Designed miniproteins, single chains, continued (5). Designs and how they scored, part 86

Each design is a single chain, and the fold is of that chain. pLDDT is the mean over its residues in the fold that is shown.

## One batch from the design tools (miniprotein)

Design m18973
Fold by ESMFold2-Fast:
Structure m18973 (fold): chain A 75 residues (1-75)
Amino acid sequence: MEEEKNELKEKARQLAVEAAIYAHRAGDFELARRAWELYLKAMKAVDDGNLEEAKKYIEELQRILEEAKARADAV
């Protein structure tokens, strides 16, 4: 269980950092803010033991990363 928690936290951190980088390159600071908010929600869900909720936020972070990459590629 603790191992899964650590994996989810690390995944959320990696996705949030990458999303912020691409959002910054796209000039979309609101997208960067959304990524950070999802990261905080994912971290809280892991800490609360709500791993399924954490996975949902991580999935949303993955979508934000994909959106940020697409926007960065368009500028």
Scores: mean pLDDT 82

Design m18974
Fold by ESMFold2-Fast:
Structure m18974 (fold): chain A 82 residues (1-82)
Amino acid sequence: TTDMIDRMTRADRIGNDYMNRYNDNYNNYMNYTARGRRYNNIDDNMGRMYNTRRDRVYNDGTDTGDRYATYRGTGIRYRRMV
């Protein structure tokens, strides 16, 4: 009985964590849409060395600055986020 309550509490925590992750992903998508022009400008400046579809779906909230560095690791990172 007590063990069951503990397990249920853990499940609730996991559920809340997933909801927070989904909400963050949605917010990042909206930010990408709003800042698409800046994101494209940095890609053009870098000569579009890295062309990934996931970069248009996932936005880590960084549209400038270190974007070039992020690009190099994007494939592995995004695959783990699925």
Scores: mean pLDDT 44

Design m18975
Fold by ESMFold2-Fast:
Structure m18975 (fold): chain A 55 residues (1-55)
Amino acid sequence: STFSIEEILKLLRHNPKLAEEIEKYAKEKKVKSISSDELIELGAELTEKELEEKA
């Protein structure tokens, strides 16, 4: 499955960290959509980063 960057960013407006990672990815890759697999991987990367960071 594939999601448009615009659609996913609207869905994630209350999750700014994940939205920021997706926006950076889209700009770097110059893409207007993201696959389910890519979205899951970005979410996992963010979770790993947050677990590594102290509160």
Scores: mean pLDDT 74

Design m18976
Fold by ESMFold2-Fast:
Structure m18976 (fold): chain A 96 residues (1-96)
Amino acid sequence: AKENAEKAAEAARKGDLTAASIYAGQVGRDGGPEAGLGMGSWATAASGQIGDKAVEYARKAAEAAADGNPELTRQYGREAVKASGGGLPAPAPPGP
C-alpha cells in the first residue's frame, strides 16, 4: 500500500497520470491507513486533471483509512477512480 501510494504521487508529480492512476487504483484496493493516505496524496497531486467528485471521494477514502475502516477506504478509493472520468484505468471487471 505505502509503496504504491508513493509511486502514485511520484508519477502524478511527473505528469504521468496513467501510471499515477494505476498505482492509486492498487492503493484503493488494498485499503487501510496507508491506502487512504495514498489516495489523499494522489488527489492533491492530480487535482488539476480530475474532477471535484474524484477529489472528494479520495478525501473520503483518506478519512475512512484514518478512522480504521478498510472497507470504506476501498469503496471510496474505487469511487474516486471512477469519478476521474476515464483518466484512470478501470478496475478489472468482477470477472466470470
Scores: mean pLDDT 57

Design m18977
Fold by ESMFold2-Fast:
Structure m18977 (fold): chain A 62 residues (1-62)
Amino acid sequence: VRKITVDELKERILSLPIGEDTKQRLIDSVDRHKDDKEHLQQLADSVAHMLGDTTEIEVVPP
């Protein structure tokens, strides 16, 4: 399991091959739910799936 910070999750979102509007919405979601570990984990899992990354990732709160 690879542990990532909220800032690392945002960097991963910015690296996605998707439109800037979608990236901004995902970043906004991270900022709104920065203390919601379950929501952040769901976002991280979705981002990993979009990247084709099969590594288990755990988001740690700041």
Scores: mean pLDDT 78

Design m18978
Fold by ESMFold2-Fast:
Structure m18978 (fold): chain A 76 residues (1-76)
Amino acid sequence: MKINLVSFLFFVRENLPEVSVEDRQLIVAVYPRDEAFQKRLEELLAFVEKELPNVNLEELLKRVRELIAFARELAK
């Protein structure tokens, strides 16, 4: 199954309630503007694809939080 950004954000919404709507919107806003961010997101998508259907949600949450922190630095 191919995971794209939309499918990934849906999975995060359903499984990671700690990730706010604002944090998900920040990912969408930064993605088309920064090549390093695109690369990190693609690596995260590949991680989720490899682990499906039994994704480690604790590890995923950690990685999503790191991605959001990076997005916040880029948005300054």
Scores: mean pLDDT 81

Design m18979
Fold by ESMFold2-Fast:
Structure m18979 (fold): chain A 57 residues (1-57)
Amino acid sequence: MDEKTKEGGLKGVEAAKTGRGAVAYAQKAAKDLGKKLELSGSDSPEEALAKFKETLE
């Protein structure tokens, strides 16, 4: 998988300023990258972004 796809995913989560939107975007981006990411609908945008960053590192 390319770095451009990973970078796009992180920017998308940051742009989604609601917990619900950020969680959904992070899950989709992680799935597209072949990573397993389990998020709840109650996660904040910051929590969703942090979990997504961990799947990339």
Scores: mean pLDDT 62

Design m18980
Fold by ESMFold2-Fast:
Structure m18980 (fold): chain A 75 residues (1-75)
Amino acid sequence: SALEEKLKTLPDVIKVGVTGEGVYALSKLLVEKGYLPESAISDVFNEEQHNALIALGLGDESGVKLVAALTLLAP
């Protein structure tokens, strides 16, 4: 899917400060699933996005693994 292709442009470990359409797509997906407020949507991977993914068990203080983030594509 177009969403999966955008997410796959992200690095293997997504750290705060990473930028691009993949980050924007990820933040919108988190909002759609109810894990992030719309105010935290950004093309920059910010602390709100990072904290949301840690709360889901998909990351830690060092960042978020791309393979873990891709599980968000499941219904």
Scores: mean pLDDT 85

Design m18981
Fold by ESMFold2-Fast:
Structure m18981 (fold): chain A 64 residues (1-64)
Amino acid sequence: GRSAAEQARAAAERGDAEAAGAAGVLAFNTIKDSEGAKRAAEAARRGDAEEAARVAQLNGIKAG
């Protein structure tokens, strides 16, 4: 199945900032990165799809 990071990227590609942020929060929580989860949630609340996408992409390369 799709990982949370892959789901976040797909949501961001279609401009869905809320879905991208939610998937990003889930992915960062899985690796215990509370700072990353917070940034993803804040980007989603602002409706900033581009920032939510950037934060979500960092899930695949950041160690918690």
Scores: mean pLDDT 61

Design m18982
Fold by ESMFold2-Fast:
Structure m18982 (fold): chain A 70 residues (1-70)
Amino acid sequence: SEELELEIDAALVIMQAAVLKRAIENGIPVSPEELARLRERVDELEKKYGPDHPSVKAARAALEEVERLA
């Protein structure tokens, strides 16, 4: 199921964003490369599934929150 693949892919990206957010909030250094990989994963979700799916939008919002704190 493409929908199931989307939900799994989006959930993994959101989880990665949550880990980076928690690291930043606790003063743990996050590399520019880790942030770039998160951006790339969100861009890949949007290219593969489109930017309008709720789970893809949630992944983008999670990235934006990490970028706001970094």
Scores: mean pLDDT 87

Design m18983
Fold by ESMFold2-Fast:
Structure m18983 (fold): chain A 66 residues (1-66)
Amino acid sequence: SPLEEERQRLQERIRQLQDSIARVRAAQEAGTIPKDEADRQIAVLQRRLQELQRRLQQLEQQIQQL
């Protein structure tokens, strides 16, 4: 269904953002990027992640109404 397809797309984007956050943290721990740069990048990614997580929760509620 279109709602299930949208849910799967959101889950994929959420996983990609989580992977990106993990990579930024790994780069910071390795000393490849400074902490301030890592913190700024993670903050942007986390805001995006929270937006997608809220959208996913709303879609899950719609799907459960069946």
Scores: mean pLDDT 86

Design m18984
Fold by ESMFold2-Fast:
Structure m18984 (fold): chain A 116 residues (1-116)
Amino acid sequence: GEENARLGEEGSREGGKLGAEIGAGVAATGAGMAAGAARHEGPEGGRAGREGARYAGLASERAHKGGAEAGAEGMREAGLGAKRAGEEGGGPVGREAGELSARAVGGGGLAGKAFG
């Protein structure tokens, strides 16, 4: 099936775009949560959220330029970056915000791969 191969490629491109959109939205949510944490625990929560959003933004850019496979890989990298930022940011709320950002960005990457 040549037609099946073309449908698969089209699905991969749409999956990458969907993964990028989900990742970007989740990064914004994680950054908002970390900013909220910073009001109560100081600047570390905000730093973790900003770092998570930065990595998700890079993953979104890769997904738009490289299609579904690059998008899924970028989302995976963004998830790892968000988790690391949460761990390095210190404090329980900063770490939780980083983990939530990583988990949801990782979910976006899995959704992207499902269409590839």
Scores: mean pLDDT 53

Design m18985
Fold by ESMFold2-Fast:
Structure m18985 (fold): chain A 95 residues (1-95)
Amino acid sequence: STREEKIAAVLERLLSLSEEELLALIEELEKQGLTELAAALREVLETRGPRALRLALAILSLEQLDEDEAVARLREYRDASEEELEERLRELIAK
């Protein structure tokens, strides 16, 4: 339950991020030298919009990927619908 409570808190935070907060997160990652990850997040935001990016970030938070894996996953999510991302997130939470 402690793990589930922590996951729920992270998901609530990620799913409630404003567009300005999403842009600030991308800029912070660029400053930390995570330029490929920042670019992939920006591509999702520009192609699918802020809700799709929030869903993608929520999914990534549950998968615990390294930078290269996260970039590859975000490129897959760039082409995904919001409904497909919502379904994937539900599947990860149900496990």
Scores: mean pLDDT 78

Design m18986
Fold by ESMFold2-Fast:
Structure m18986 (fold): chain A 63 residues (1-63)
Amino acid sequence: MEESQELMLKGSKALQEGNYEAAIDYYQKSAELGDERSMLNLALFYLRQGNFEKAQELIKKIE
């Protein structure tokens, strides 16, 4: 799971720079590799966009 941590860090840096598209892309890739923190961050973004279905799918994977 070392790759997932690297992707999560890249997402965090993109978010710090205000690049939300890059941040979401990196968090999605990290979440696909099983990183729970990236799944939570991605779910929060989907909730803000009103995409409850995608947010719910991510939350279920964390359990």
Scores: mean pLDDT 77

Design m18987
Fold by ESMFold2-Fast:
Structure m18987 (fold): chain A 71 residues (1-71)
Amino acid sequence: SMEEEELERILDELGEGLSRARTREEAIGLVMQTANRVQDVLDKVEDPERRQELLDKVHVRISELLASWNS
């Protein structure tokens, strides 16, 4: 879906940003910006089951990206 493609693009941009982040403050800023962008996309999804499905996928990807950055 267009929403899933938009979320994947946002998460790819987070991953790229985290790979360049030199400080915890930069990483926190990127995560906060990403959370806001994700929320904007999900807020437009009227179907609560579809919204939850997309949110679950986002949580998994952010967790993986943060685990990789904190390694």
Scores: mean pLDDT 85

Design m18988
Fold by ESMFold2-Fast:
Structure m18988 (fold): chain A 68 residues (1-68)
Amino acid sequence: SMEARFARLLAWGLQRLSKEVIRSEEEKEKAVEALLQVARELEPGLTEAQLAALRDALTKEIDRLMAA
C-alpha cells in the first residue's frame, strides 16, 4: 500500500540519519509520533483513518529495522 511504502521510506530515512536513536520501545514510540507529526504537517488533509494506518505501518517498519 502507499502507506506502507511511505512508512518504509520515512523509517529508512530516520535509521540512516539517526541509526543510534531507536534502542527501546519508548524511543520507537517517540519516533513514530514524530514521523506522524511530520506527515500531518506535510499533508493536513490526512484523515484519522489514514493516520492510524500510517501509525501501524510505521510501527511495523521500525520494528523490522530494529530487528535487523
Scores: mean pLDDT 72

Design m18989
Fold by ESMFold2-Fast:
Structure m18989 (fold): chain A 88 residues (1-88)
Amino acid sequence: SGIGSQELLELEKEVRERTTEPVLETLEKDKEKFEEGVKKAEEAIKEGKENGKLEEGKKKAEKYLIEGGLPEEVARELAELAKLAAEV
């Protein structure tokens, strides 16, 4: 499997658990934009972990998830969870 596929799957799971049905419908309409945002968020968390700057990685991930179509509150929560998961 490709590098980061486990982290991407975990983020997708968190999105499904924490999004409302109307938000999911919006994401499905622009799936490519959402997938791009998630990929960039994953890369930001990885870079943060490798450089010991997970807080910076989290902030970048939040930005990319918002650009991907997630509400700011959901993007912030998922970015925080991704950071915490990366600290394990």
Scores: mean pLDDT 73

Design m18990
Fold by ESMFold2-Fast:
Structure m18990 (fold): chain A 98 residues (1-98)
Amino acid sequence: MMKENLKKLKKKLSKETFDLIVEIIREVKRIVPDAFTDKEVEKLLKYIAKNKMTPKETLDKIFDELVKKGMSPLKAAQVVTAAAIRAIGRLFDERLKK
């Protein structure tokens, strides 16, 4: 039974993935506050959690939803890229404070 450390690491990685997804959605809402209502953000979060989506799949989903709302693909790509960079930066700052 020398594998308990691997199970703990896998659980921690899942938490970090969920924290990153939550921060990405928050940063999207900050960049384009009128693009999603609070109810749409809640539905998106529930969909992501239910389907265990990766950060990449989450960014792709947000991009698709922005394009469906009439945003140009270039503008939608800029929004999701900026949100990803900001979310990663915020989580690194939180980790560096410990």
Scores: mean pLDDT 73

Design m18991
Fold by ESMFold2-Fast:
Structure m18991 (fold): chain A 99 residues (1-99)
Amino acid sequence: SVKEEIEKKKEEVKEEIKEITEEALKKIRENGSDIEKVLEIAKEAIEKLEEIKEEFEKWAKELLEKYKDDKEINEFIKKKVEEVEKLVEEAKDLISLAG
């Protein structure tokens, strides 16, 4: 099912976001006495999270065009884009609060 493929892609992206966030938070904790290093780690992690969001949005845009006449699939894709955008913003907030 197209919906199952979309959900699988979103779950893969969610796991990648989680791994980047957890690794960044770990490195921030390990380098907490070095403000410059903490800021560098946070910046690099935020840039990676933004790249993941942009890649997902680009993939989703191509699918929206492919399924433009399928309202149900189109609405499902848009919902998954919103879910990924929210996950990225929450991850960026956690990293910013830690650094």
Scores: mean pLDDT 88

Design m18992
Fold by ESMFold2-Fast:
Parts: C-alpha cells; structure tokens; sequence
Structure m18992 (fold): chain A 89 residues (1-89)
C-alpha cells in the first residue's frame, strides 16, 4: 500500500460525491469484469482521474486486465497505480 493510496482513501471518506461515484464504479466493475474493487483502489483511481468518468473507466479497465493477468479476483491499489502509470494519468 502506498502513501498516495492512504491519502486518496482519506479524501474519499470526506467527500460524499466521490464516495457515491466510487460505489457506482465498484458495482459497474463487478458486473462488467467479475472483479471486486477495494476501497483503496477506487479512491486511488479517483485521485488520478478526478470525477472524469471516461478516465475512471479506462483506469479500471486496465487495472482489471492487470489483476486477471496476476490471477487475482480483486482489483487492488497496486493494480490501479500500474494502470494509471501505463495510461499516463
């Protein structure tokens, strides 16, 4: 877990709009990819993309690919960090 993931999670807890969007993204990712998303992972994605739904979806799609390649059924903050880095976000 990175310091950035912890800071992003704290911001998620304080911002009700980010929390609502985070829950929406977690459910959409579960339905589309069959993968759970940790709260730290969704918070980190929001820290990279802000409230831009298209950028958020791109990060989560890439993170889902990384998680599946590594044999995980859960998208972690590390998967999101690698995805954002690959996408230049």
Amino acid sequence: MTDRAISAYRRLLWDPERKKLGLELMEETKEKYGLEVTEYAVALALSHAGMDKEKLKKILEEAAKIAKERGRKVITSEDVEEAAKKLGL
Scores: mean pLDDT 80

Design m18993
Fold by ESMFold2-Fast:
Structure m18993 (fold): chain A 72 residues (1-72)
Amino acid sequence: MKLSAAELQAARARALEAQKRLAEYEKKRKEAIAAGDKKSALEYDIEAGVAAIELAVSNLLLRHGGEAPVPA
């Protein structure tokens, strides 16, 4: 598999975006738990999971292109 510089740049942008969403939803999940809002906590947990999968997929593309992955 060969990725262009533009494709690697796009993958890195997606990884950074997913990293930001993961951090945001993890924070909101903790706040919802502290507030006793079980429904919002579950919704934020699901969103954090989706962001984590997107980060993992983007990092696979970066590794295949010889680039360093974005940390969680």
Scores: mean pLDDT 84

Design m18994
Fold by ESMFold2-Fast:
Order: C-alpha cells, then sequence, then structure tokens
Structure m18994 (fold): chain A 83 residues (1-83)
C-alpha cells in the first residue's frame, strides 16, 4: 500500500509540474484559455499530492509521507526553474 501511495504521489507531482509549465507557456503565448485549463489541472494534481501526503501521515507511514513531500518539492523546483 505504501509503495502505491508513493508512486501515485510522484505521478501527481510530475503531473502538477508538467501542467504548471504548460500553463506558463500558454500565458506567455497569450492563450489565456489554455493557461487557465493547464493551471486548473496543475492545481488538481497538487491537491492529489496533498491528499496522499496526509493519508500517509495519518497511517503513520512517515517514510511514504517523506517520499511524497520530496516529490512535491522536486516538482516545485522544476516549476520555479522553468518560470
Amino acid sequence: MAAEKVEEGRRAAEEAARNAKKALEAKAAGDEEKAKEYAKKALEAQARVARLYEEAKAAGDLEAAEAIIEAARAAGEEIDAFA
């Protein structure tokens, strides 16, 4: 179970970063509708990461929680580096 949550968290973090980068690209191109669409997808993925982190923490699986938050941190660094 823990390994599945970690992998889901990593995928969600990657999805958040990917969509956030696409939102920034669309905004730079003047495509406000696509920018909003990708931003929404990024926020939904971020919410999924937060949920998985809280679930791991509530289950007492601190190792899984740490892995999930590390994936989120790496995704945030990718967004910051891209922006």
Scores: mean pLDDT 81

Design m18995
Fold by ESMFold2-Fast:
Structure m18995 (fold): chain A 74 residues (1-74)
Amino acid sequence: GPIAEEARRLLEEAERLLAEAERKGNQEAVDYATGAINGARAAIEYAEQGDDAGARAYLGFARKELEKAKELLA
């Protein structure tokens, strides 16, 4: 469904940012990118179980973590 599809796209972006943060040695960005990965994976799992509310909550968390990683790598 749309939530799982968005979470998978966010997961791919978070994995790319994690690799960039690791190359740059930015540990704070590594931590936020890892948070985004974990949140996106949880969102996919909840969406696949039909828990739209749980999926949206974790997707929102993942988006916030991803934006912090982007900010730190800018």
Scores: mean pLDDT 91

Design m18996
Fold by ESMFold2-Fast:
Structure m18996 (fold): chain A 65 residues (1-65)
Amino acid sequence: MSIFEELAKEYREKLEKAGYLDRIEEEDGTIYIHLKKVTPEGIELAKKYANALELATGKKAEVVE
């Protein structure tokens, strides 16, 4: 669990530094990752972040364009 929390933090920082991340919302036990700009690289990085969040939290995570 701890290593996945660290991975989620790293991917989140990468998304923020690249300007891809708009906001994160949680609704009905699902985490929604909203992107400012939809690029192939941003989507791929956001999916890695979503997977790390699911492993760290046990909740579903989805990327929103």
Scores: mean pLDDT 81

Design m18997
Fold by ESMFold2-Fast:
Structure m18997 (fold): chain A 63 residues (1-63)
Amino acid sequence: GAAERARAAADELRRRGDGGSAAALGMGWKEIEQGLITAEEAVAGLRAGGLDVAAARLEALGL
């Protein structure tokens, strides 16, 4: 499901040495899963914060 894809994407970023993007992706997914924000809002917030890699990977999940 979407949770497994989000975890896999975060794990891939950690393997590449990008722990910051992995953490940001994980937090964005958690807020979407908890119904706090929409996927579109999460992606926009990450981009506004300069977390473009995390934003692109979250957007690629197709939520």
Scores: mean pLDDT 85

Design m18998
Fold by ESMFold2-Fast:
Structure m18998 (fold): chain A 74 residues (1-74)
Amino acid sequence: VEPSLEERAEALVAETRRLLAASDLPEDVKARIEAQVEAALAALRASTDPAERRGALTLIETALHEVREYLAAS
C-alpha cells in the first residue's frame, strides 16, 4: 500500500479531532468518535494487508463525514 494512504488517514484523524475540540458536542459523543478513529488508525498502522488498510481509511472517512453532519445539524 502507498505511503500517502497512511498520511491521508493521519490527516483525516487530525481534522476529526480538531472539529471535535472546537465543538460543543457532548463529551460521550466526542469520546466515542475519538475512539472510533483511533482504533481505525491503529488497525491501519498494524496491518500489512492492502484491503484491511483501505477499510480502515474508509472508516475514518465515514467518521469525519458523520462529525461534519452532526455539526451541521446542531
Scores: mean pLDDT 80

Design m18999
Fold by ESMFold2-Fast:
Structure m18999 (fold): chain A 95 residues (1-95)
Amino acid sequence: ALEEDIAAARAKLPASEAKFAEKYGEEFAKLMAEIRELALEVAELGEPEPEEQKKLEELIEEGKEAIDAGKWEEAKKKMEEIKELLKEIIEKKKK
C-alpha cells in the first residue's frame, strides 16, 4: 500500500535526510505531499516524455546529494524545482 511504501522509504532515509526532515518539519511534509499529489496526476495522464523523465531523475539525484552534503536550503530548492517540473508535465498533457 502507498502508506506502507512511504513508511519503508522513510525508514531507508540516510541520517542526513532524517536531519533534513527534522529541521524543516511541516514545510518538508507539505512540500512532499504536494509533489506526491502532482506525481499521481502525471501517472494518470500517462508516461512523461523521455527528456522530462531524465530531468526529473537528475533533480532527484541533485536533491539527494544536497541533503547528503548538509545543504538543506539547496535540497529544498531542488524539491521546489521537481514540483514545478511536474506542473509543467501536467499542463503539456492537458493542452
Scores: mean pLDDT 69

Design m19000
Fold by ESMFold2-Fast:
Structure m19000 (fold): chain A 113 residues (1-113)
Amino acid sequence: DLLEKAFENIELVGKILGNEELAKKYIEKLKEMLSSDEDTRKLLEGEMLDLGFKEGNVVLAELTVLLGEAVRNNNEELIEEIREIIEKYKNNKDELLSELLKLGLKLQKELEK
């Protein structure tokens, strides 16, 4: 259920960005990340960020990292929060990226304490 919701959110952002092919690449990376140990997961997160910079769509990379953490932690509330951010900022890619990065920083602070 949560994994399906994560894929739907990546697909939605791919449509918003007009790059459904890139979204498909991030869905594949998410599948790899979720079946990997912690060290491999961190490597794949780096690869997703590199892919985002290369394609000029860092928002998909950050989204995929956040959704991966939500699925690994069975955090349905986080998936809904991510979806609300996507719907609210779907017409402004820079603001969408900014809000996803803020959410990522907040989660890092909560998990490291």
Scores: mean pLDDT 78

Design m19001
Fold by ESMFold2-Fast:
Structure m19001 (fold): chain A 64 residues (1-64)
Amino acid sequence: SEEEYRKELEEIVEKFRKEGYEKQLELMRDGLKKMGFPDERIDEIVEISEQILALREAREAAAG
């Protein structure tokens, strides 16, 4: 489901953040393609991941 994918993406994004955002998104795209996800779904997942990363960075900046 959408909620299940979102939770899995949050965990993946959190682990990959150490490698840098651009590299993380590239690796995610490649990984999802290898896992057999269709391009439309990969784009959607990557967009959600970008939003999650942006929100986490904003929260960390606000938390100080």
Scores: mean pLDDT 74

Design m19002
Fold by ESMFold2-Fast:
Structure m19002 (fold): chain A 61 residues (1-61)
Amino acid sequence: SLEEVLEGLEYFLSHAEEHSEEELQGAIDFMDEVIRLTEKTDPELAKRLREIKEELLKKAA
């Protein structure tokens, strides 16, 4: 479910320092795709995904 995906992404974010640069980029690319697909049908979900993505980008820098 989408809620399980969000929980998985939040778990991934909480352990971001344990992931490779390629794994972090893969997660960002996946989130961009989901945001693109959902932003018109579920804008609240898209907003939450953007927030998680911003946190991942901060940790990847």
Scores: mean pLDDT 76

Design m19003
Fold by ESMFold2-Fast:
Structure m19003 (fold): chain A 68 residues (1-68)
Amino acid sequence: SAAEELVRETNERVEEVLRSGILSREELDAVIAAAGAVNDAYRAGAPLEELRRLAEETLRLIDAVEAK
C-alpha cells in the first residue's frame, strides 16, 4: 500500500542517517522521536495524509543534518 511504502522509505532514510554517524546527541534524539511518531501513527491506522505530514517532518530533520 502507499502507506506501507511511505513508512518503509522513511525508515530506510532514518537508518541511513543513523548509520552515517554525523548526528549530534540532540539530532539523534529528534530523528528517533520523529521516526517513532511516524511508526506510532502507522500502527494506529492514521490516514495517509497524516502519515505524509509526519514523514515530511522526519525527512526535513534528516535534510537539515545532511546539509552540514
Scores: mean pLDDT 85

Design m19004
Fold by ESMFold2-Fast:
Structure m19004 (fold): chain A 86 residues (1-86)
Amino acid sequence: MGRMKEIVDKNRDNIIKDIQDQIQKLQDMYQNTSDPQLQQYLRDVISQLQQNLDTIRNGDSLDQLKAAQDFSEMMNDLMKYLSKHS
């Protein structure tokens, strides 16, 4: 493999790992909450993260960049939601 492809592949793998780790954290929160509104919100975010993961795995470089940006936006929205509802 060329050095540039190795860097791109490593960056993709890092983003995939971050998304997978976040999905796990949200699944843990889902299991530990009794709030049905929070449960519904967490299900929606988990579903969006799973879609984002598929885009990163199967998309082109533009799709991967957009998916990484969407992931960052989703995390910002999640933190804002939790700060209002904690």
Scores: mean pLDDT 77

Design m19005
Fold by ESMFold2-Fast:
Structure m19005 (fold): chain A 102 residues (1-102)
Amino acid sequence: NVEEIVNKLSKEGQEKIKNSKNNIEKARNFLKSKVSMIESTLSPKDLINYIAERYNIKAKNDLELAKKVFEYLDFPKEAIEYTYPKSSSVGEFMEGAGKFLP
């Protein structure tokens, strides 16, 4: 349940997700809150790569890496399984994931 995972974030993290201007920004703010990043201007792909390197997550391609990063950070399996087959890029996956965030 997305609402349960968001409610476990800091109040600042919840506010940043709520005040995000688009779904990609919602997904970025979710990731940043989960890994305790203060600031980031990284692209969606670079942010996924940064988190993957930090937690030693590996995949055969960028899109599968994005999927594994979200799985590692306890994003709901149903939301990932819905979004992943419909995504052709990291940006599309993050936009799809962001649609489930408040």
Scores: mean pLDDT 84

Design m19006
Fold by ESMFold2-Fast:
Structure m19006 (fold): chain A 80 residues (1-80)
Amino acid sequence: LVERALELAKKAKELYDQAVKYADQGNVDLARQLAAQGSEANDKAVELLKKAGKNELAIQVDTDGAMYMMKVSVAILSQE
C-alpha cells in the first residue's frame, strides 16, 4: 500500500510539473487536463496512505498536492 501510494504521488508530481510547463507555453487547456489527472493521482495516494495508517505522511502528500495545484493555477492565471 505505501509503495503504491508513493508511486502515485510521484506520478502526480510529474503531471503537475508537465501542467506548469504547458501553461508556461500558453497551452492552458492541456495544462488544466494534466492538473486534473495529477489531482486524481494525488487523491488516490492520500487514500492509500490513510488505509495503511500513515496519517502523517497522508497529510504531507495532500499538502504537497495542494501546493502544486496552486503553482499550476498561478501559471494558468499568468496566461489569462
Scores: mean pLDDT 83

Design m19007
Fold by ESMFold2-Fast:
Structure m19007 (fold): chain A 81 residues (1-81)
Amino acid sequence: SSYREQLEAVRDAAVAQGKVRGEATLERATEEALAEELVASGVPRAEAERIARLVLEAVDAAAAELRAAGVKVTVVERDAL
């Protein structure tokens, strides 16, 4: 599986747990930090940059979904620019 698929699976598990527990903590890295991790995992740079953006959009969407469901969401920034 791609690194993106692994990140999305981890996010989906966190969303599912958050809905059950009523609280969720989501980790949000910078686009640069995510792209660097993907490049280190063997993803070409241009593709890594696109995937990093999509992953961040998915995290933001998950947070919005959880908040709309009445779940208390805490977003932890892993790396600042």
Scores: mean pLDDT 73

Design m19008
Fold by ESMFold2-Fast:
Structure m19008 (fold): chain A 59 residues (1-59)
Amino acid sequence: SSALRSKLAAVRSALGELGKPVDLATLERLVQAGLSVERLMRELGLSREEAEIVLGLYG
């Protein structure tokens, strides 16, 4: 869907700005498993604040 593609693009852009670029396949896997602050911190090495920003962009 267009809305999902826009959200994924926003998340990828934010991750790139945080110095934590991720490929689309990895991001899609994380979304399928359920995005959470804990998962973003564990899988991508984000801080809690960074993970909360990214999760907020996904909605």
Scores: mean pLDDT 81

